# Ledger of designs, part 100: designed miniproteins, single chains, continued (4)

Each design is a single chain, and the fold is of that chain. pLDDT is the mean over its residues in the fold that is shown.

## One batch from the design tools (miniprotein)

Design m15471
Fold by ESMFold2-Fast:
Structure m15471 (fold): chain A 120 residues (1-120)
Amino acid sequence: MKKALEKLKELLEKITKLLEEIVELAKDLPSYEKAKDRINELVNQMNEILKKLENGEISPKEALDKLTEIFQKLNDVLGEIIEEAEKKNPEVAKEVAKKAQEVRELMLEMEEILQDMELS
């Protein structure tokens, strides 16, 4: 449990940093304020889920279900940013897409850890 929680926190910190970099790349886009607000809300929700998991308030299965829902919403936001960036600056869109892929890989690692915690 403790090592898994430490790894989940590390992965969320990496996701948060990548999302901050994506938001910075998107700052000249018309959707910037909306995307920033939505990303900040989703990051806050992920932190609350890990905190509840750490204090035993929710199970690993409940955390997995809640985080999977948030990951879907986050993928939707990132997709909107990429689509809008492609219309304005294809180079920015490519960089955002690369960082979004890294976020997706980290999200998959978090899901695998939570699945393993449920089986333990």
Scores: mean pLDDT 87

Design m15472
Fold by ESMFold2-Fast:
Structure m15472 (fold): chain A 79 residues (1-79)
Amino acid sequence: MPSLEEVVEKTAEETKKYLEETFDPEIAEEANKRIEELIREFREEMKGASEREKTILAFRTLGEMVDILLEARRKQKAL
């Protein structure tokens, strides 16, 4: 069964792919770097986290990923 960690990781990879396929290359590269940093921080915080903490971290990480996507969309519209 996919873990909560696997769901976050898969969502990040799908979001990066969507950005690369849909957005301006410079905007996609900047957003993807931010997602990669976010996932790196998520992986560190997940070490030793309780089940409750893991759930909160996953939802927070997904929310921050949505914010990155929305910022990329704003930049794309400004072109």
Scores: mean pLDDT 85

Design m15473
Fold by ESMFold2-Fast:
Structure m15473 (fold): chain A 61 residues (1-61)
Amino acid sequence: SDQIHWANNKELIEINGEVFERLTVIQWAYANNIDPNDEEELEKIDLEELREFAKVFGRLK
C-alpha cells in the first residue's frame, strides 16, 4: 500500500510504501511544523528528506 499505515504495535509507520521508525517520523514532523497525527500531511512528506533526517538521527543507519 502507498498510503500511511501504522504497524500493529505503532512503533513503525509506512509512508508511500516505505517503513520508518515512529519516533523518527514524529521528530521530523515537529521539526517541519507538520502534525504527525495528520495522515494527509504525512503523505506530503518528501521521502528523500525524511531518509536523510533518519540517517542523521542514527536510528535507520
Scores: mean pLDDT 67

Design m15474
Fold by ESMFold2-Fast:
Structure m15474 (fold): chain A 90 residues (1-90)
Amino acid sequence: MSPEEQVERLAALFRERLRELYPELSDEEVEEYTERFRELVRALFAQVPEEDRARLAALLETLLRASLEEQDAVTAALAPQIRALLERGR
């Protein structure tokens, strides 16, 4: 899968998750947050080696799929792993 295809796949999952968790958000707000997330993912992919991109994508997908009740715990568990991948790309 190309980096661009992975970004769009993660953005689509993020959009679905926003609509599920925050149904009160307008379509405009959902698209604004989705665009910001897309730019963030592109920036993160640019900071990691190509071989680590699939792992980073898997960690981000795990964060997006976590239940509302699990979000804080999953974020706390995965943030150090994401940081380590970013540091390897520097």
Scores: mean pLDDT 74

Design m15475
Fold by ESMFold2-Fast:
Structure m15475 (fold): chain A 67 residues (1-67)
Amino acid sequence: MVEELREKFNEYLSTLSPRDAKSVSTFFEPLLEEIEKALEKGEPLTFFQQLTVNIMLGKKDDAPPLE
């Protein structure tokens, strides 16, 4: 599971400029580390950590209304 998050994160970074990629990487690295540790320990994620995971999975626009 961690591999999927890291793959998505790296893919996102590749779409950014090198400057922005460094900024985003620096900001998200501690969050990813905490999420990894929480998942390994089976601890519940905080609302913000859950939101971060959801955003990475929901980065795709795969929720159009059927109407």
Scores: mean pLDDT 68

Design m15476
Fold by ESMFold2-Fast:
Structure m15476 (fold): chain A 66 residues (1-66)
Amino acid sequence: SEQKALEEAEARGLKHQPLVQQVNRAIESPEETAKLFDISLEEARKLQEGPESELGLAIQKKLAEE
């Protein structure tokens, strides 16, 4: 149902949390990073192993396109 979809979005921080907090969660978790970039968990971990500024910019760019 639509209500379940809204609760799923809330759990992902899409409805109740601003995009800034979604980005912050993604930076802290490779799983959340994979969700935002729509990439594999392995690729998300590689991004997190790089410089934080690079990961942050990539996430911001992805959110701007979505």
Scores: mean pLDDT 60

Design m15477
Fold by ESMFold2-Fast:
Structure m15477 (fold): chain A 107 residues (1-107)
Amino acid sequence: MSPVEQKLAELEARIEALRAAGRRPTREESYKMIDELYKIAEEALKNKDFDLAARAVGLIREVAYLSRDPEILRYAIEKLKELKAKSTDPALQAYLDRVIAELERAL
């Protein structure tokens, strides 16, 4: 497993543990997780690993929902819009549009 894939798996496990425990990440934890996932997605886009990028996008969505914090929801939307601007893959752009619209409706 690449270091980037391992870090994604560790973040995914942490997010799942929070969900299973019914715990909300703190605002600080939410920012840190979204920033790490954004860096993973950005690196994946540079390598044209659209599957890895989509996985990171899905986890940004999950962190935003688990936080139940409008500030974190807005931050996630901003970061996803930045990823959309950097992506040229039509399937990933369609997925980003769907996730952004979903999070905007949750505000």
Scores: mean pLDDT 89

Design m15478
Fold by ESMFold2-Fast:
Structure m15478 (fold): chain A 69 residues (1-69)
Amino acid sequence: MAEIERQLDELVKAGLISEEERREILELVRRMLAEGIVVTAPLTEPELSVENLARLIVGLLNKRKAAEA
C-alpha cells in the first residue's frame, strides 16, 4: 500500500490527477484488495507510466461494475 500511495503522490505532483482523485483511486484500490481482487501492480514498479496506471484503474472499475451487475 505505501508504494501505491507514493506513486499516486507523484501523479499529483506531476499535475496529472488532483489530490481528491488520488484519494478516490486509493480508496478504490483498497476496496478491491479487501474484496480479494488481486491487483497485479505495475504500481510497485519504479518506472510506472501514467498509461499503466490508467489501464489498471479502468480494469478495476470494470471489474467492480461487473460484480455489481
Scores: mean pLDDT 59

Design m15479
Fold by ESMFold2-Fast:
Structure m15479 (fold): chain A 95 residues (1-95)
Amino acid sequence: MEAEKLLEEAKKKREEIIKEGSREGVKALAGQPGTTMTSEEAAKPWAEDTMNGINSGKDSPTTEGGKEKEKEFKEKGKEVAELEEKARQLEAEAA
């Protein structure tokens, strides 16, 4: 039952990364002129795009700390994708 455990772990990690990314996105851009990320809900698409390796282009961080956080989320997103892929492979082997 390793595949089920990996999928559950990946789902939990994905949700945590998106929640953290939404909070940190608002904080990182709170004083930046022209930002539309004024709430965690508004920041959620940016967090999702960032973890999937997609540059949303809308509210990209301009500070070094913000850029570093964006890189961190991209790396965490890759880890989640690897767990999901491994689980898919194990499911295929079990079928």
Scores: mean pLDDT 67

Design m15480
Fold by ESMFold2-Fast:
Structure m15480 (fold): chain A 75 residues (1-75)
Amino acid sequence: MEELKKFIEELKKLADELRSLAEHYRTLADMAEQIAKENPKGKEKYEKIANTLRQLADEYESLADKLEELVKKLE
C-alpha cells in the first residue's frame, strides 16, 4: 500500500506542475494582449499569439484535470 501512496503523490505533483505551466502561459498571453493594445501596427499578430498561448494554457489545465480525476479514482 506504500507504493500506492507514492504513486498518488507523484500524480498530484505532476498535476500541480501542469497547472503552474498553464498559469505561466496565461501570464504570457496577458503580456501579448498588452503589447497588442500598445502596438496598433502589430495588434492582430499579438492577439493571435495571445489566443495561441491561452489555448496552450487550457490544454495543460485539461491534462492536470485528467490527472486529478485519476487520483480521485485511486482515493
Scores: mean pLDDT 88

Design m15481
Fold by ESMFold2-Fast:
Structure m15481 (fold): chain A 63 residues (1-63)
Amino acid sequence: MVDELQRQIDEYTRERERYLELARNAPPSKRGGYLALADLYQGKRDDYQKKLDDAVKKMKDMS
């Protein structure tokens, strides 16, 4: 469980970085779209970080 959540966090982090790079290289008309996608992946990463923290807490309590 924890490993799966961590892998998803890593994937969303990588996707965010990719969209930030695309935004830097994009024409102005597309740049905002890539920045919005980077923000969406940041949100998804934060959501999965919360899930990871909750899972770790439950495992600690239950061993």
Scores: mean pLDDT 80

Design m15482
Fold by ESMFold2-Fast:
Structure m15482 (fold): chain A 89 residues (1-89)
Amino acid sequence: SEEEKLEKIRLLADAIREIVDRYKHLLTPEQRAEIEKLLQEVYDAETAEEGIENLRKAVDLLDKALGDNPIARIQVLFIKKEIEKLEKE
């Protein structure tokens, strides 16, 4: 259902936020602010489509910022895979 999809979108936003907090020392203040802004847009989303769009933007920025850290990359790739599943539904 749409409600179940929105709940999963918010859980993935929470997962991205945890990665941002864990790896904040590898992010510039500008990168962190932009990701946090996109995550807020995910939480404020009234539709799954809007939530997925902003979730994709946030995870892609995080992937670009943390790509050189192999442990962070594994965590980001897992979230990207879950977002891809939502995008295909």
Scores: mean pLDDT 87

Design m15483
Fold by ESMFold2-Fast:
Structure m15483 (fold): chain A 113 residues (1-113)
Amino acid sequence: SLEEKLAKLSPEMQAKLRDLITALGRLLVALWYYKQTKTEEAKNMALKAAEDFRKKVMELADFLGLSPEEKARIEELLDRAIKAVKDGNYEEALQYANEALELVIDGALRKAE
């Protein structure tokens, strides 16, 4: 079961997943704030949150031992998300971030088997 798989995750894996969820939450709030205010301050907060999210996703991908091809695909999606933030494309930034998140979470669940 999924519950049994989650119980088998190492403490390090659990910590990395928690950090990733926290970074995602910060990114969502920062993107919402940027969309509402459209200020340079809010844009800089969103860019910092996106870079932290990218770091946490890639740290988890490395920990999982994902293939170079999988990591390259994730990194391309994260680069597109950051570019979308720079361009003020909030919805596109969320779409790319969510696609990168799905790939790394799928990797974590496979590793739990």
Scores: mean pLDDT 84

Design m15484
Fold by ESMFold2-Fast:
Order: sequence, then C-alpha cells, then structure tokens
Structure m15484 (fold): chain A 114 residues (1-114)
Amino acid sequence: SMEEDQKEALALLFASGVAQEITKLTDPEEIAQAMADFVVTLVNMGFSVETIKTALKKLIELLYQAGIEISEAMLDQFRARTLAELRRTQSPDRVAAVAAMLDEVVAYALQLAA
C-alpha cells in the first residue's frame, strides 16, 4: 500500500543518515552500538519486521560501500545488544521475530564480505 511504501521510504532514508554517522566512527563497539540503536529505534516506532529488514540490509550495503569492515564479531555484538535492549521493552513474540530477521541479515552481511 501507499502507507507501507511511505514507511519503507522513511526507513531507507533513516538508514542512509545512520550510515553517514557510522562512517565517522572508528571503534567497532561504537559501530555495533549504532547499528543496534538503529534497529531498536525502528522496532520502537512500530515498523514491520520486513521494513526493518529492508532498511538494515541497505544500511549494511552502504557501510560496505564506504569501506567499513563489518566483522563477524561486530555482527555478534550488534545482534546481542539489539536483542538485550528489545527484551526490556518488547513482547517475547516480537523479540523472537526480530531475532529471526537479524539472523537472516547477519548471513546476508557475511555473504557480502566474502
């Protein structure tokens, strides 16, 4: 729908802005935290898992194009931090859905790095 298309466009715009901020960072822990904050913000704003997945993939692609090394250890920290924060504010079902989506995106990121 047009409303869903507008939400996806907004999430993609947010991903572009976050990517620009992450390119200023050199600490892998700060990068992992910024990626976690990005996902947590979209979840708390009520975006669908599918829209968040699309926007997160775009964020990772932009970071890769900018020459940011996204290591497996950084992805593990990103995932752990995201799920720890979401467990404080979200239902178990919502956390499980986000966890499954993050596993798909981590696999995607590792394929881009290969």
Scores: mean pLDDT 89

Design m15485
Fold by ESMFold2-Fast:
Structure m15485 (fold): chain A 63 residues (1-63)
Amino acid sequence: AITKAEYDRIVAGARAARDAALASGSPEQLAAAAEALRYAGVVAEQVGDYETAEEFYKAAEEL
């Protein structure tokens, strides 16, 4: 089971990866950020946070 602290860290990490990738424009960083956002979305679904999951899946598609 994922703790709230672990979930918050995963969410923050995915958002930081997105911001860094958008700042750099690197295809490798954009791909890595999209993967991190999709993973955070899966974790959000597992903890029942469906609104956050939808937000992250959409953000990954937009990269």
Scores: mean pLDDT 84

Design m15486
Fold by ESMFold2-Fast:
Structure m15486 (fold): chain A 98 residues (1-98)
Amino acid sequence: LKEAVDRIRELAGQAITAMRRGDLEAAEKYLEEIKKLVEENRDKFTPEQKAILDELVKTLEEALERMRQAKSPEERDRIVREATQRLVELFQKLEELL
């Protein structure tokens, strides 16, 4: 499980970096890899861990959609900061359950 969580964290960081650069296609591909890893390992996670992972995926999906609709650099920076903070909180909670 630790290896799967470590890889998901790496991919989430890459998705945020891609969003910050305005590379929304790359961000979408990293998100799809995260979704695949979550599903492939779903039977290995507890219900509480699954809830955190589902919220993590939702956070990235909502951030990516907001980035597509953003009309200013200030709005894009705010979206990235909010998503980054939420991901840090979710990974901290997930690590406490490993």
Scores: mean pLDDT 86

Design m15487
Fold by ESMFold2-Fast:
Structure m15487 (fold): chain A 69 residues (1-69)
Amino acid sequence: SSALREQALQELEEAERAIEEGDVKAAVSHLNKARQLADELDALGDHKTAEEIYRRVDELLQKLAQVMS
């Protein structure tokens, strides 16, 4: 679904902004929503988009961990 993909990308954008602002709780919330949307895309057979979103979530989690250290 293009709508699910657009929502997941928006959640990733919001997570990145939260990380830049030092808002850990908001960052974690948006990353969790992006993962849930990726799970829905994967269940619908959009494995490529789900994999791309999971990879970006992992990258942002690593960035968040570095900011928190």
Scores: mean pLDDT 87

Design m15488
Fold by ESMFold2-Fast:
Structure m15488 (fold): chain A 79 residues (1-79)
Amino acid sequence: SIIDELDKLGEQLGLSMQQGNYREAARLLIQRGDIYLSQGKYGEAANDYRLASKYYRRLKLFEEAAALEARAAELEAKL
């Protein structure tokens, strides 16, 4: 179920953040954000995309980070 998938992503995200694995954390955040987006939860999706963008900036993946910030801003405009 979507609930089980979100719970699993939350646990994996917590672990990746605890380990300082920014690449994995960003990937998991994008996956969770995409699920929220599919449910019309624009605020939750935007929050996850913004945090993923922050982690991509730490990895110096600036183009990918900018794209996620743009997506988050567009979703917030729909609120």
Scores: mean pLDDT 89

Design m15489
Fold by ESMFold2-Fast:
Structure m15489 (fold): chain A 82 residues (1-82)
Amino acid sequence: KEENVAFLVELKVPKAKAEEVVEALSPQIKDSDTLKVVIAAAYVLSDKNPDKSKAKEERARAVLKAANVPKALVEQAVAILS
């Protein structure tokens, strides 16, 4: 868990968000490397442009759905990562 959070913080995910997302998704994605990569990809693919605010959430949802994360956890992870 600490390694997963540290990895995400190095990729500029805020520590509080990294901790919350790892805890939310770790029961579903038991492989630590897959968990780190999926969360990092969802965060990196987010669009911080205000004119495209919905697009950032849809990109994060697409990455999480592609990793077979259940719908409820997808929404929780998107809410944490923003």
Scores: mean pLDDT 66

Design m15490
Fold by ESMFold2-Fast:
Structure m15490 (fold): chain A 67 residues (1-67)
Amino acid sequence: SSAEDIAAAEKMIAGGEELRKQGYEKAGEAAIRSAKEAIELAKQGKDATPVLEEGEREAVRALLEES
C-alpha cells in the first residue's frame, strides 16, 4: 500500500541521514534519494516497491565501497 511504502521510505531517509552523520556520505545520499523518489511515486499511485528495493541495494553497495 502507499502508506506502507511511504513509511518504509521515511525509515530509509532516517537511516540515510544516520549514515551521513557517520561519514558514509555516498551510501546515505543514495538511500535518501531513492526514498524521496519512492514517496513521490507512492503519492502518484505508482508502485514504489522496486525503487525502495533498488535504493537499499545501491546504499549497501556504496557503503561497502566506502568501508
Scores: mean pLDDT 83

Design m15491
Fold by ESMFold2-Fast:
Structure m15491 (fold): chain A 80 residues (1-80)
Amino acid sequence: SYLEEAIRYAEEAYKLGKEGDTEGAIRKLEEAYKAAKRSGNEEAAEAMRLALLTAKDVNTGEGAAKAADAALKKLKELAK
């Protein structure tokens, strides 16, 4: 499903952010946001939108990882 795709991209963003790849993490958050929108789940789309905006604003790998982690928690709750 697109929601599962969003979760996978957000998990990849978390990993890249923890590795210090800020640009890679932000790109994966952009893909997660697109997938969340395609899922039709408005709460998932909003969680990913906020994570993407936060990651871009902070513009660090650690910041992107924290944003991805927060969104992942919400997305996994919605996928149950």
Scores: mean pLDDT 89

Design m15492
Fold by ESMFold2-Fast:
Structure m15492 (fold): chain A 80 residues (1-80)
Amino acid sequence: MDEELAKKARSLLPDLSSPDEETAIKATLELLKLIGQIKNKELAIKLAEEGIRQAEKNPDPFTSGVNQTALASALTSVKS
């Protein structure tokens, strides 16, 4: 189950750097949902960190900032 969730999460990573705001936001929300479903904390942390790295590459500073903040909050929650 976690491996399938991780595979789906990784397929969304390129969309986080999309110049299309709707695509980037939808991919981030779906990634957050998948991270919340993953039971292995180490894997969830790794995916959240990979998501933050992809969000950083987004050419729109606003979309980049919003998505990074959401993923950082999820990362903090998983680490708790």
Scores: mean pLDDT 83

Design m15493
Fold by ESMFold2-Fast:
Structure m15493 (fold): chain A 103 residues (1-103)
Amino acid sequence: SPIEFLKELKENLKKLYESGDEETVREALKQLIDILLDALESDEPKYKSPLAEIVRQLPPEDRERIRKKVEEMRKALDAGNLKEAVELFSEVLDEIIRKLEER
């Protein structure tokens, strides 16, 4: 289930952050941001992942809203605000889950 995948991804990132391995969290978030932006902005997505496939199935208005939040995550991560980047990622996943539950 796409919803179960997203819920597991959210829990795994939360557990990783709570472990205190900040470098691994930063690298994971950077990869997730790259996957999301590629899926949201590219006509031919470079990354083949369940997350990319799920996001590309969303309506254009939802994709644009998520893209803006992902750009906020990138800015938070680049500024060293790891907690904010993790919280923004959780919000992105929650928004995607809500949209999938509406279908």
Scores: mean pLDDT 84

Design m15494
Fold by ESMFold2-Fast:
Structure m15494 (fold): chain A 96 residues (1-96)
Amino acid sequence: DELVERAVRLAGELRGEEAAEEAREALEGASEEERRRALRLLEALKNRDREALAELLHEHFGVPREKAERFAELLLLDVEGKEKEKEELLKKLLAE
Protein backbone atom coordinates (compact mmCIF):
# COMPACT_ATOMS: atom_id res chain seq x y z
CA ASP A 1 0.00 0.00 0.00
CA GLU A 2 1.57 3.26 -1.20
CA LEU A 3 -0.12 5.28 1.57
CA VAL A 4 1.39 3.04 4.27
CA GLU A 5 4.87 3.16 2.68
CA ARG A 6 4.75 6.98 2.39
CA ALA A 7 3.53 7.38 5.99
CA VAL A 8 6.21 4.97 7.32
CA ARG A 9 8.91 6.87 5.38
CA LEU A 10 7.74 10.25 6.77
CA ALA A 11 7.55 8.90 10.35
CA GLY A 12 11.13 7.64 10.02
CA GLU A 13 12.30 11.00 8.66
CA LEU A 14 10.61 12.87 11.55
CA ARG A 15 11.32 10.58 14.56
CA GLY A 16 13.69 7.83 13.39
CA GLU A 17 13.48 4.10 12.70
CA GLU A 18 11.52 3.15 15.85
CA ALA A 19 8.76 5.63 14.88
CA ALA A 20 8.73 4.16 11.35
CA GLU A 21 8.20 0.64 12.80
CA GLU A 22 5.41 1.89 15.10
CA ALA A 23 3.71 3.66 12.17
CA ARG A 24 3.87 0.50 10.01
CA GLU A 25 2.35 -1.67 12.77
CA ALA A 26 -0.42 0.86 13.51
CA LEU A 27 -1.31 1.41 9.84
CA GLU A 28 -1.26 -2.32 8.91
CA GLY A 29 -4.54 -2.78 10.82
CA ALA A 30 -5.97 0.64 9.86
CA SER A 31 -8.69 1.51 7.33
CA GLU A 32 -7.84 3.44 4.14
CA GLU A 33 -9.42 6.55 5.71
CA GLU A 34 -7.22 6.20 8.83
CA ARG A 35 -4.15 5.71 6.61
CA ARG A 36 -5.00 8.90 4.67
CA ARG A 37 -5.42 10.85 7.93
CA ALA A 38 -2.08 9.57 9.26
CA LEU A 39 -0.32 10.54 6.01
CA ARG A 40 -1.86 14.05 6.10
CA LEU A 41 -0.79 14.49 9.72
CA LEU A 42 2.79 13.39 8.96
CA GLU A 43 3.00 15.60 5.84
CA ALA A 44 1.78 18.63 7.86
CA LEU A 45 4.40 17.85 10.55
CA LYS A 46 7.18 17.56 7.94
CA ASN A 47 6.11 20.88 6.35
CA ARG A 48 5.79 22.57 9.81
CA ASP A 49 2.26 23.58 8.80
CA ARG A 50 0.68 24.58 12.11
CA GLU A 51 -2.65 25.62 10.50
CA ALA A 52 -3.05 22.28 8.69
CA LEU A 53 -2.18 20.39 11.92
CA ALA A 54 -4.75 22.37 13.93
CA GLU A 55 -7.44 21.71 11.29
CA LEU A 56 -6.66 17.95 11.22
CA LEU A 57 -6.73 17.75 15.04
CA HIS A 58 -10.09 19.53 15.13
CA GLU A 59 -11.75 17.63 12.24
CA HIS A 60 -10.44 14.09 12.79
CA PHE A 61 -9.30 13.82 16.45
CA GLY A 62 -12.10 15.73 18.21
CA VAL A 63 -9.88 18.50 19.60
CA PRO A 64 -11.77 21.81 20.20
CA ARG A 65 -10.62 24.54 17.78
CA GLU A 66 -9.31 26.75 20.61
CA LYS A 67 -7.03 23.93 21.86
CA ALA A 68 -6.12 22.54 18.41
CA GLU A 69 -3.63 25.36 17.71
CA ARG A 70 -1.81 24.68 21.01
CA PHE A 71 -1.73 20.92 20.38
CA ALA A 72 -0.37 21.61 16.86
CA GLU A 73 2.39 23.75 18.41
CA LEU A 74 3.15 20.94 20.90
CA LEU A 75 3.49 18.39 18.06
CA LEU A 76 5.80 20.73 16.11
CA LEU A 77 8.00 21.31 19.19
CA ASP A 78 8.21 17.52 19.68
CA VAL A 79 9.25 16.89 16.05
CA GLU A 80 11.84 19.73 16.22
CA GLY A 81 13.36 18.23 19.39
CA LYS A 82 12.68 21.39 21.42
CA GLU A 83 12.21 19.50 24.70
CA LYS A 84 12.38 22.55 27.02
CA GLU A 85 9.85 24.61 25.04
CA LYS A 86 7.61 21.52 24.76
CA GLU A 87 7.71 21.02 28.56
CA GLU A 88 6.94 24.71 29.18
CA LEU A 89 3.93 24.60 26.82
CA LEU A 90 2.67 21.37 28.47
CA LYS A 91 2.89 22.98 31.94
CA LYS A 92 0.99 26.03 30.68
CA LEU A 93 -1.74 23.83 29.10
CA LEU A 94 -2.10 21.80 32.33
CA ALA A 95 -2.40 25.03 34.37
CA GLU A 96 -5.42 26.17 32.32
Scores: mean pLDDT 78

Design m15495
Fold by ESMFold2-Fast:
Structure m15495 (fold): chain A 81 residues (1-81)
Amino acid sequence: SALDAELRATIRRLLAAANAETDPELAGLLVQLAIGLQEAIDHRFPEAVQRELLARARAALADPSRAAEQLEGMRALLKQA
């Protein structure tokens, strides 16, 4: 689906950003965001939840200073599933 393609593209972007990142803490946060998106795919979470997780990952890519905040929000959603 288009959503699956967007999730997988965002996972690749997060991992590429993590590999290029010089701050190991931020690199770790980007990897954890990618893992969260992969879990949403693998466990077949509802599309609404997948879209919320995707939005959080995209927000972290747009503003890496908020990556920790976006990851906490993602983890809260994953625990509710």
Scores: mean pLDDT 89

Design m15496
Fold by ESMFold2-Fast:
Structure m15496 (fold): chain A 98 residues (1-98)
Amino acid sequence: MTLKDAIEALEKGVSLEDLPPEVREELERTIEEVMAEVEPLAEELAKSPDPEAARVELAKKVVELLKKKGMTALIEAMIRQYKVTNPESAKILEEIMK
């Protein structure tokens, strides 16, 4: 299974747990790469007098980078998962994805 096949499966509502371990590890590596790229911005925004605005700005940058990598389906899968486990994070991601 390729990363593209995994993304298509996530779009159809397949859970992350049902993906083969190799593909899941590749998705995790992609997330880690995005987080590493965002880290310098996170450090700058940590100096902001408005932590809530800084958090939204970081989330927007993460979503932008994932979209550039063709990972929109992963963001949507994360939103579905967060609606069950962390509704606040799901709401933030949904607003950014609009």
Scores: mean pLDDT 72

Design m15497
Fold by ESMFold2-Fast:
Structure m15497 (fold): chain A 84 residues (1-84)
Amino acid sequence: MVEVVEVKQLSDTRYSVTVKVTLPSGAVVTVETLLEVDGDEVKIVSVHSTSNERVSAEELEKAVREAVEAAIKAAKEFNKQLKE
């Protein structure tokens, strides 16, 4: 399960998005992303991940990838609402 926990606007183009990914084992990976949004284009500036339990490198990579996809979507939706 992937959950977007927080979306923070840091500047006109930069967003901080925190995503939690719950693995089948019950382990939770928290992924903090810093994104730059320019129109429809989103650039990943930085990604930081932490886990509450031991996670394999393969599970961590998959969780981070899914979290980044969710973060990009959330940042785009948030930016779209701010253009009202």
Scores: mean pLDDT 79

Design m15498
Fold by ESMFold2-Fast:
Structure m15498 (fold): chain A 97 residues (1-97)
Amino acid sequence: GEMTEIGRLRLRLLKLAELSEEGKVLTTSVARVEEDGRERVVELDERLAGHLALLHKKYKVDEFYLVTYVDEEGVTYRSILPPEEVLKEELEKLKKK
């Protein structure tokens, strides 16, 4: 089924999760999020912490978006995306080769 974006929070990395060689999360990631015009610090679950660590290593940026999706059955999913500007720069580099 198709997923619909229902929310997006700006996320700033404060503490990066450490990963084992097998990709298991050894420490939690701590991030700052903006929600309803207020800033708060949150600890990320193991899945999101691991994903954030990999994105930080790939793009070398500290700011991301925490995106919430809902499917056709009302089940909610969360994902982390890099900034649109970073994605646009990668796409332009691929088009020039």
Scores: mean pLDDT 68

Design m15499
Fold by ESMFold2-Fast:
Structure m15499 (fold): chain A 73 residues (1-73)
Amino acid sequence: AAEDAEKALKYAEEGKYEEAKKYATRAALEIPFASPEDAKKAAEYLEKMKPLMPEEAQESVEQAIELAREQAE
């Protein structure tokens, strides 16, 4: 989960929003099976990614952040 979340952040920083969304979606699908430490790192990357994304995509990123935070506990 953290690896794909990190890739999502890097694509968002480059303005490649479709690739960023693809990797964020992949990270979100992996979160329920992630270790608490991996989920915590994924949440950190997704939190940094959220403000870089278009407004319409921010809600989906927020949902992924919430899932990652729950798995990290």
Scores: mean pLDDT 81

Design m15500
Fold by ESMFold2-Fast:
Structure m15500 (fold): chain A 111 residues (1-111)
Amino acid sequence: MSPLERTIRRLTRGLPQEVQDLILEVGKKFAEAVSNKASEEELKKIADEAVEKFLKLMDTLSVEENRKFIEAFGKVLHMIAMTAVDEKIRENVLNERNYILGELLDYVKKK
């Protein structure tokens, strides 16, 4: 198990397995994008795909599970952003984090 995977599993402990697995999948994609110095367009594509998958999963979760999910995911993506040596890449990842969290929070408010 990689150090990144171990940290993500610790931060997502107590969430349903499918939620843990999806956060791990999305977290790995953002970590790889940071490592490869991905463009703003590539990061936005990862974010849009993440929102679609998260919203489908959130339909199956309780309000309390959705709250814990949003908190855990926010921590995971913040941690990944802080690994970026390039300031612009870090800012782009934090912007995508804010976008994803905004979409998830708006969804919870409508439910």
Scores: mean pLDDT 86

Design m15501
Fold by ESMFold2-Fast:
Structure m15501 (fold): chain A 75 residues (1-75)
Amino acid sequence: MKTEWEQKIEEVAKKMKEVITDKSLSLEEKEKKVLELYRELAEWIATLPPEEQEKARKKIKEVLAELGKLWEEAL
């Protein structure tokens, strides 16, 4: 079963992917929206117990690597 923090990271990643692939948005608008989503996720992760924060940060790093590749392909 997926943990709450894993589900939250996947939900935010999906929203970021939708922003990155949205052809109606300018590069500046995409950067602003992705940054806002990242900040909200980072603030939420900071409320977790320390051991869960470490696992969540590792998962976020993996997701950001995938999104970074998608971002470069969208440019």
Scores: mean pLDDT 78

Design m15502
Fold by ESMFold2-Fast:
Structure m15502 (fold): chain A 85 residues (1-85)
Amino acid sequence: MSAAEEGAAIAALRAALAEDPTLTLLQALTEHLGYSEEEARALIAEGQEAGLLPADAETAPASLYDPLFLLTLPGLLAIRRAVGL
């Protein structure tokens, strides 16, 4: 993403979490970060396998996570794949 898109995504996610603290991680990924439900579940499953996300991450409140962490999660998982972990 461009720097403007990253900044806008972080701001939008922070606003959404402030308005609805019960927003799940799956909802944050699909409704605010533009992932499909299938892509979001795949990211959560890969994050769980990597030990970055707990077993209940799909239903856990997204407010437990830093918005920057959620935006960088696909990149962190891509690095993990690239180094053979």
Scores: mean pLDDT 73

Design m15503
Fold by ESMFold2-Fast:
Structure m15503 (fold): chain A 90 residues (1-90)
Amino acid sequence: SEELRRREEERERRRRMEEEGKKVKEEIEKKIKEYGPPKIDENTRNQAKQIVKLLKRQGKSDYEILSIAKKIAEGTGDPLLPFAVYELLK
């Protein structure tokens, strides 16, 4: 069934997103351990709050949220966005 295939593809995408989010968390924790916590401006903090609130309302896991934050950061050029999101998910 085409519908069963689409649901399986959605589950696989979600699983990959969670695995990506775990790697993002490990990368953030490694950088914090090595360099200390970065100073994050108010604009980045406010964006992170909006992202976390929206995605939690959509039922996304903490790892899915971190994966999405990294993709947004890559698109916007804000490398501190994933760090701000990580702090909110503690």
Scores: mean pLDDT 84

Design m15504
Fold by ESMFold2-Fast:
Structure m15504 (fold): chain A 62 residues (1-62)
Amino acid sequence: MSQEELRELAIAGERGDKEAFERALEAAKTMPYQEVLQVILALLQRGDASNELARELLDASL
């Protein structure tokens, strides 16, 4: 999965799309930690993700 696809799924998940959130978690498990971190930091900087969502996706990538 690309960083752009993860970004779109994370934004949809934050907005209440449970399926998008579950897909983002599964994607994060298969992606390199540094790539997930880059997406999450960009989302946090823009206010597009909560600290809780960020933590869950980063934990999944470990």
Scores: mean pLDDT 83

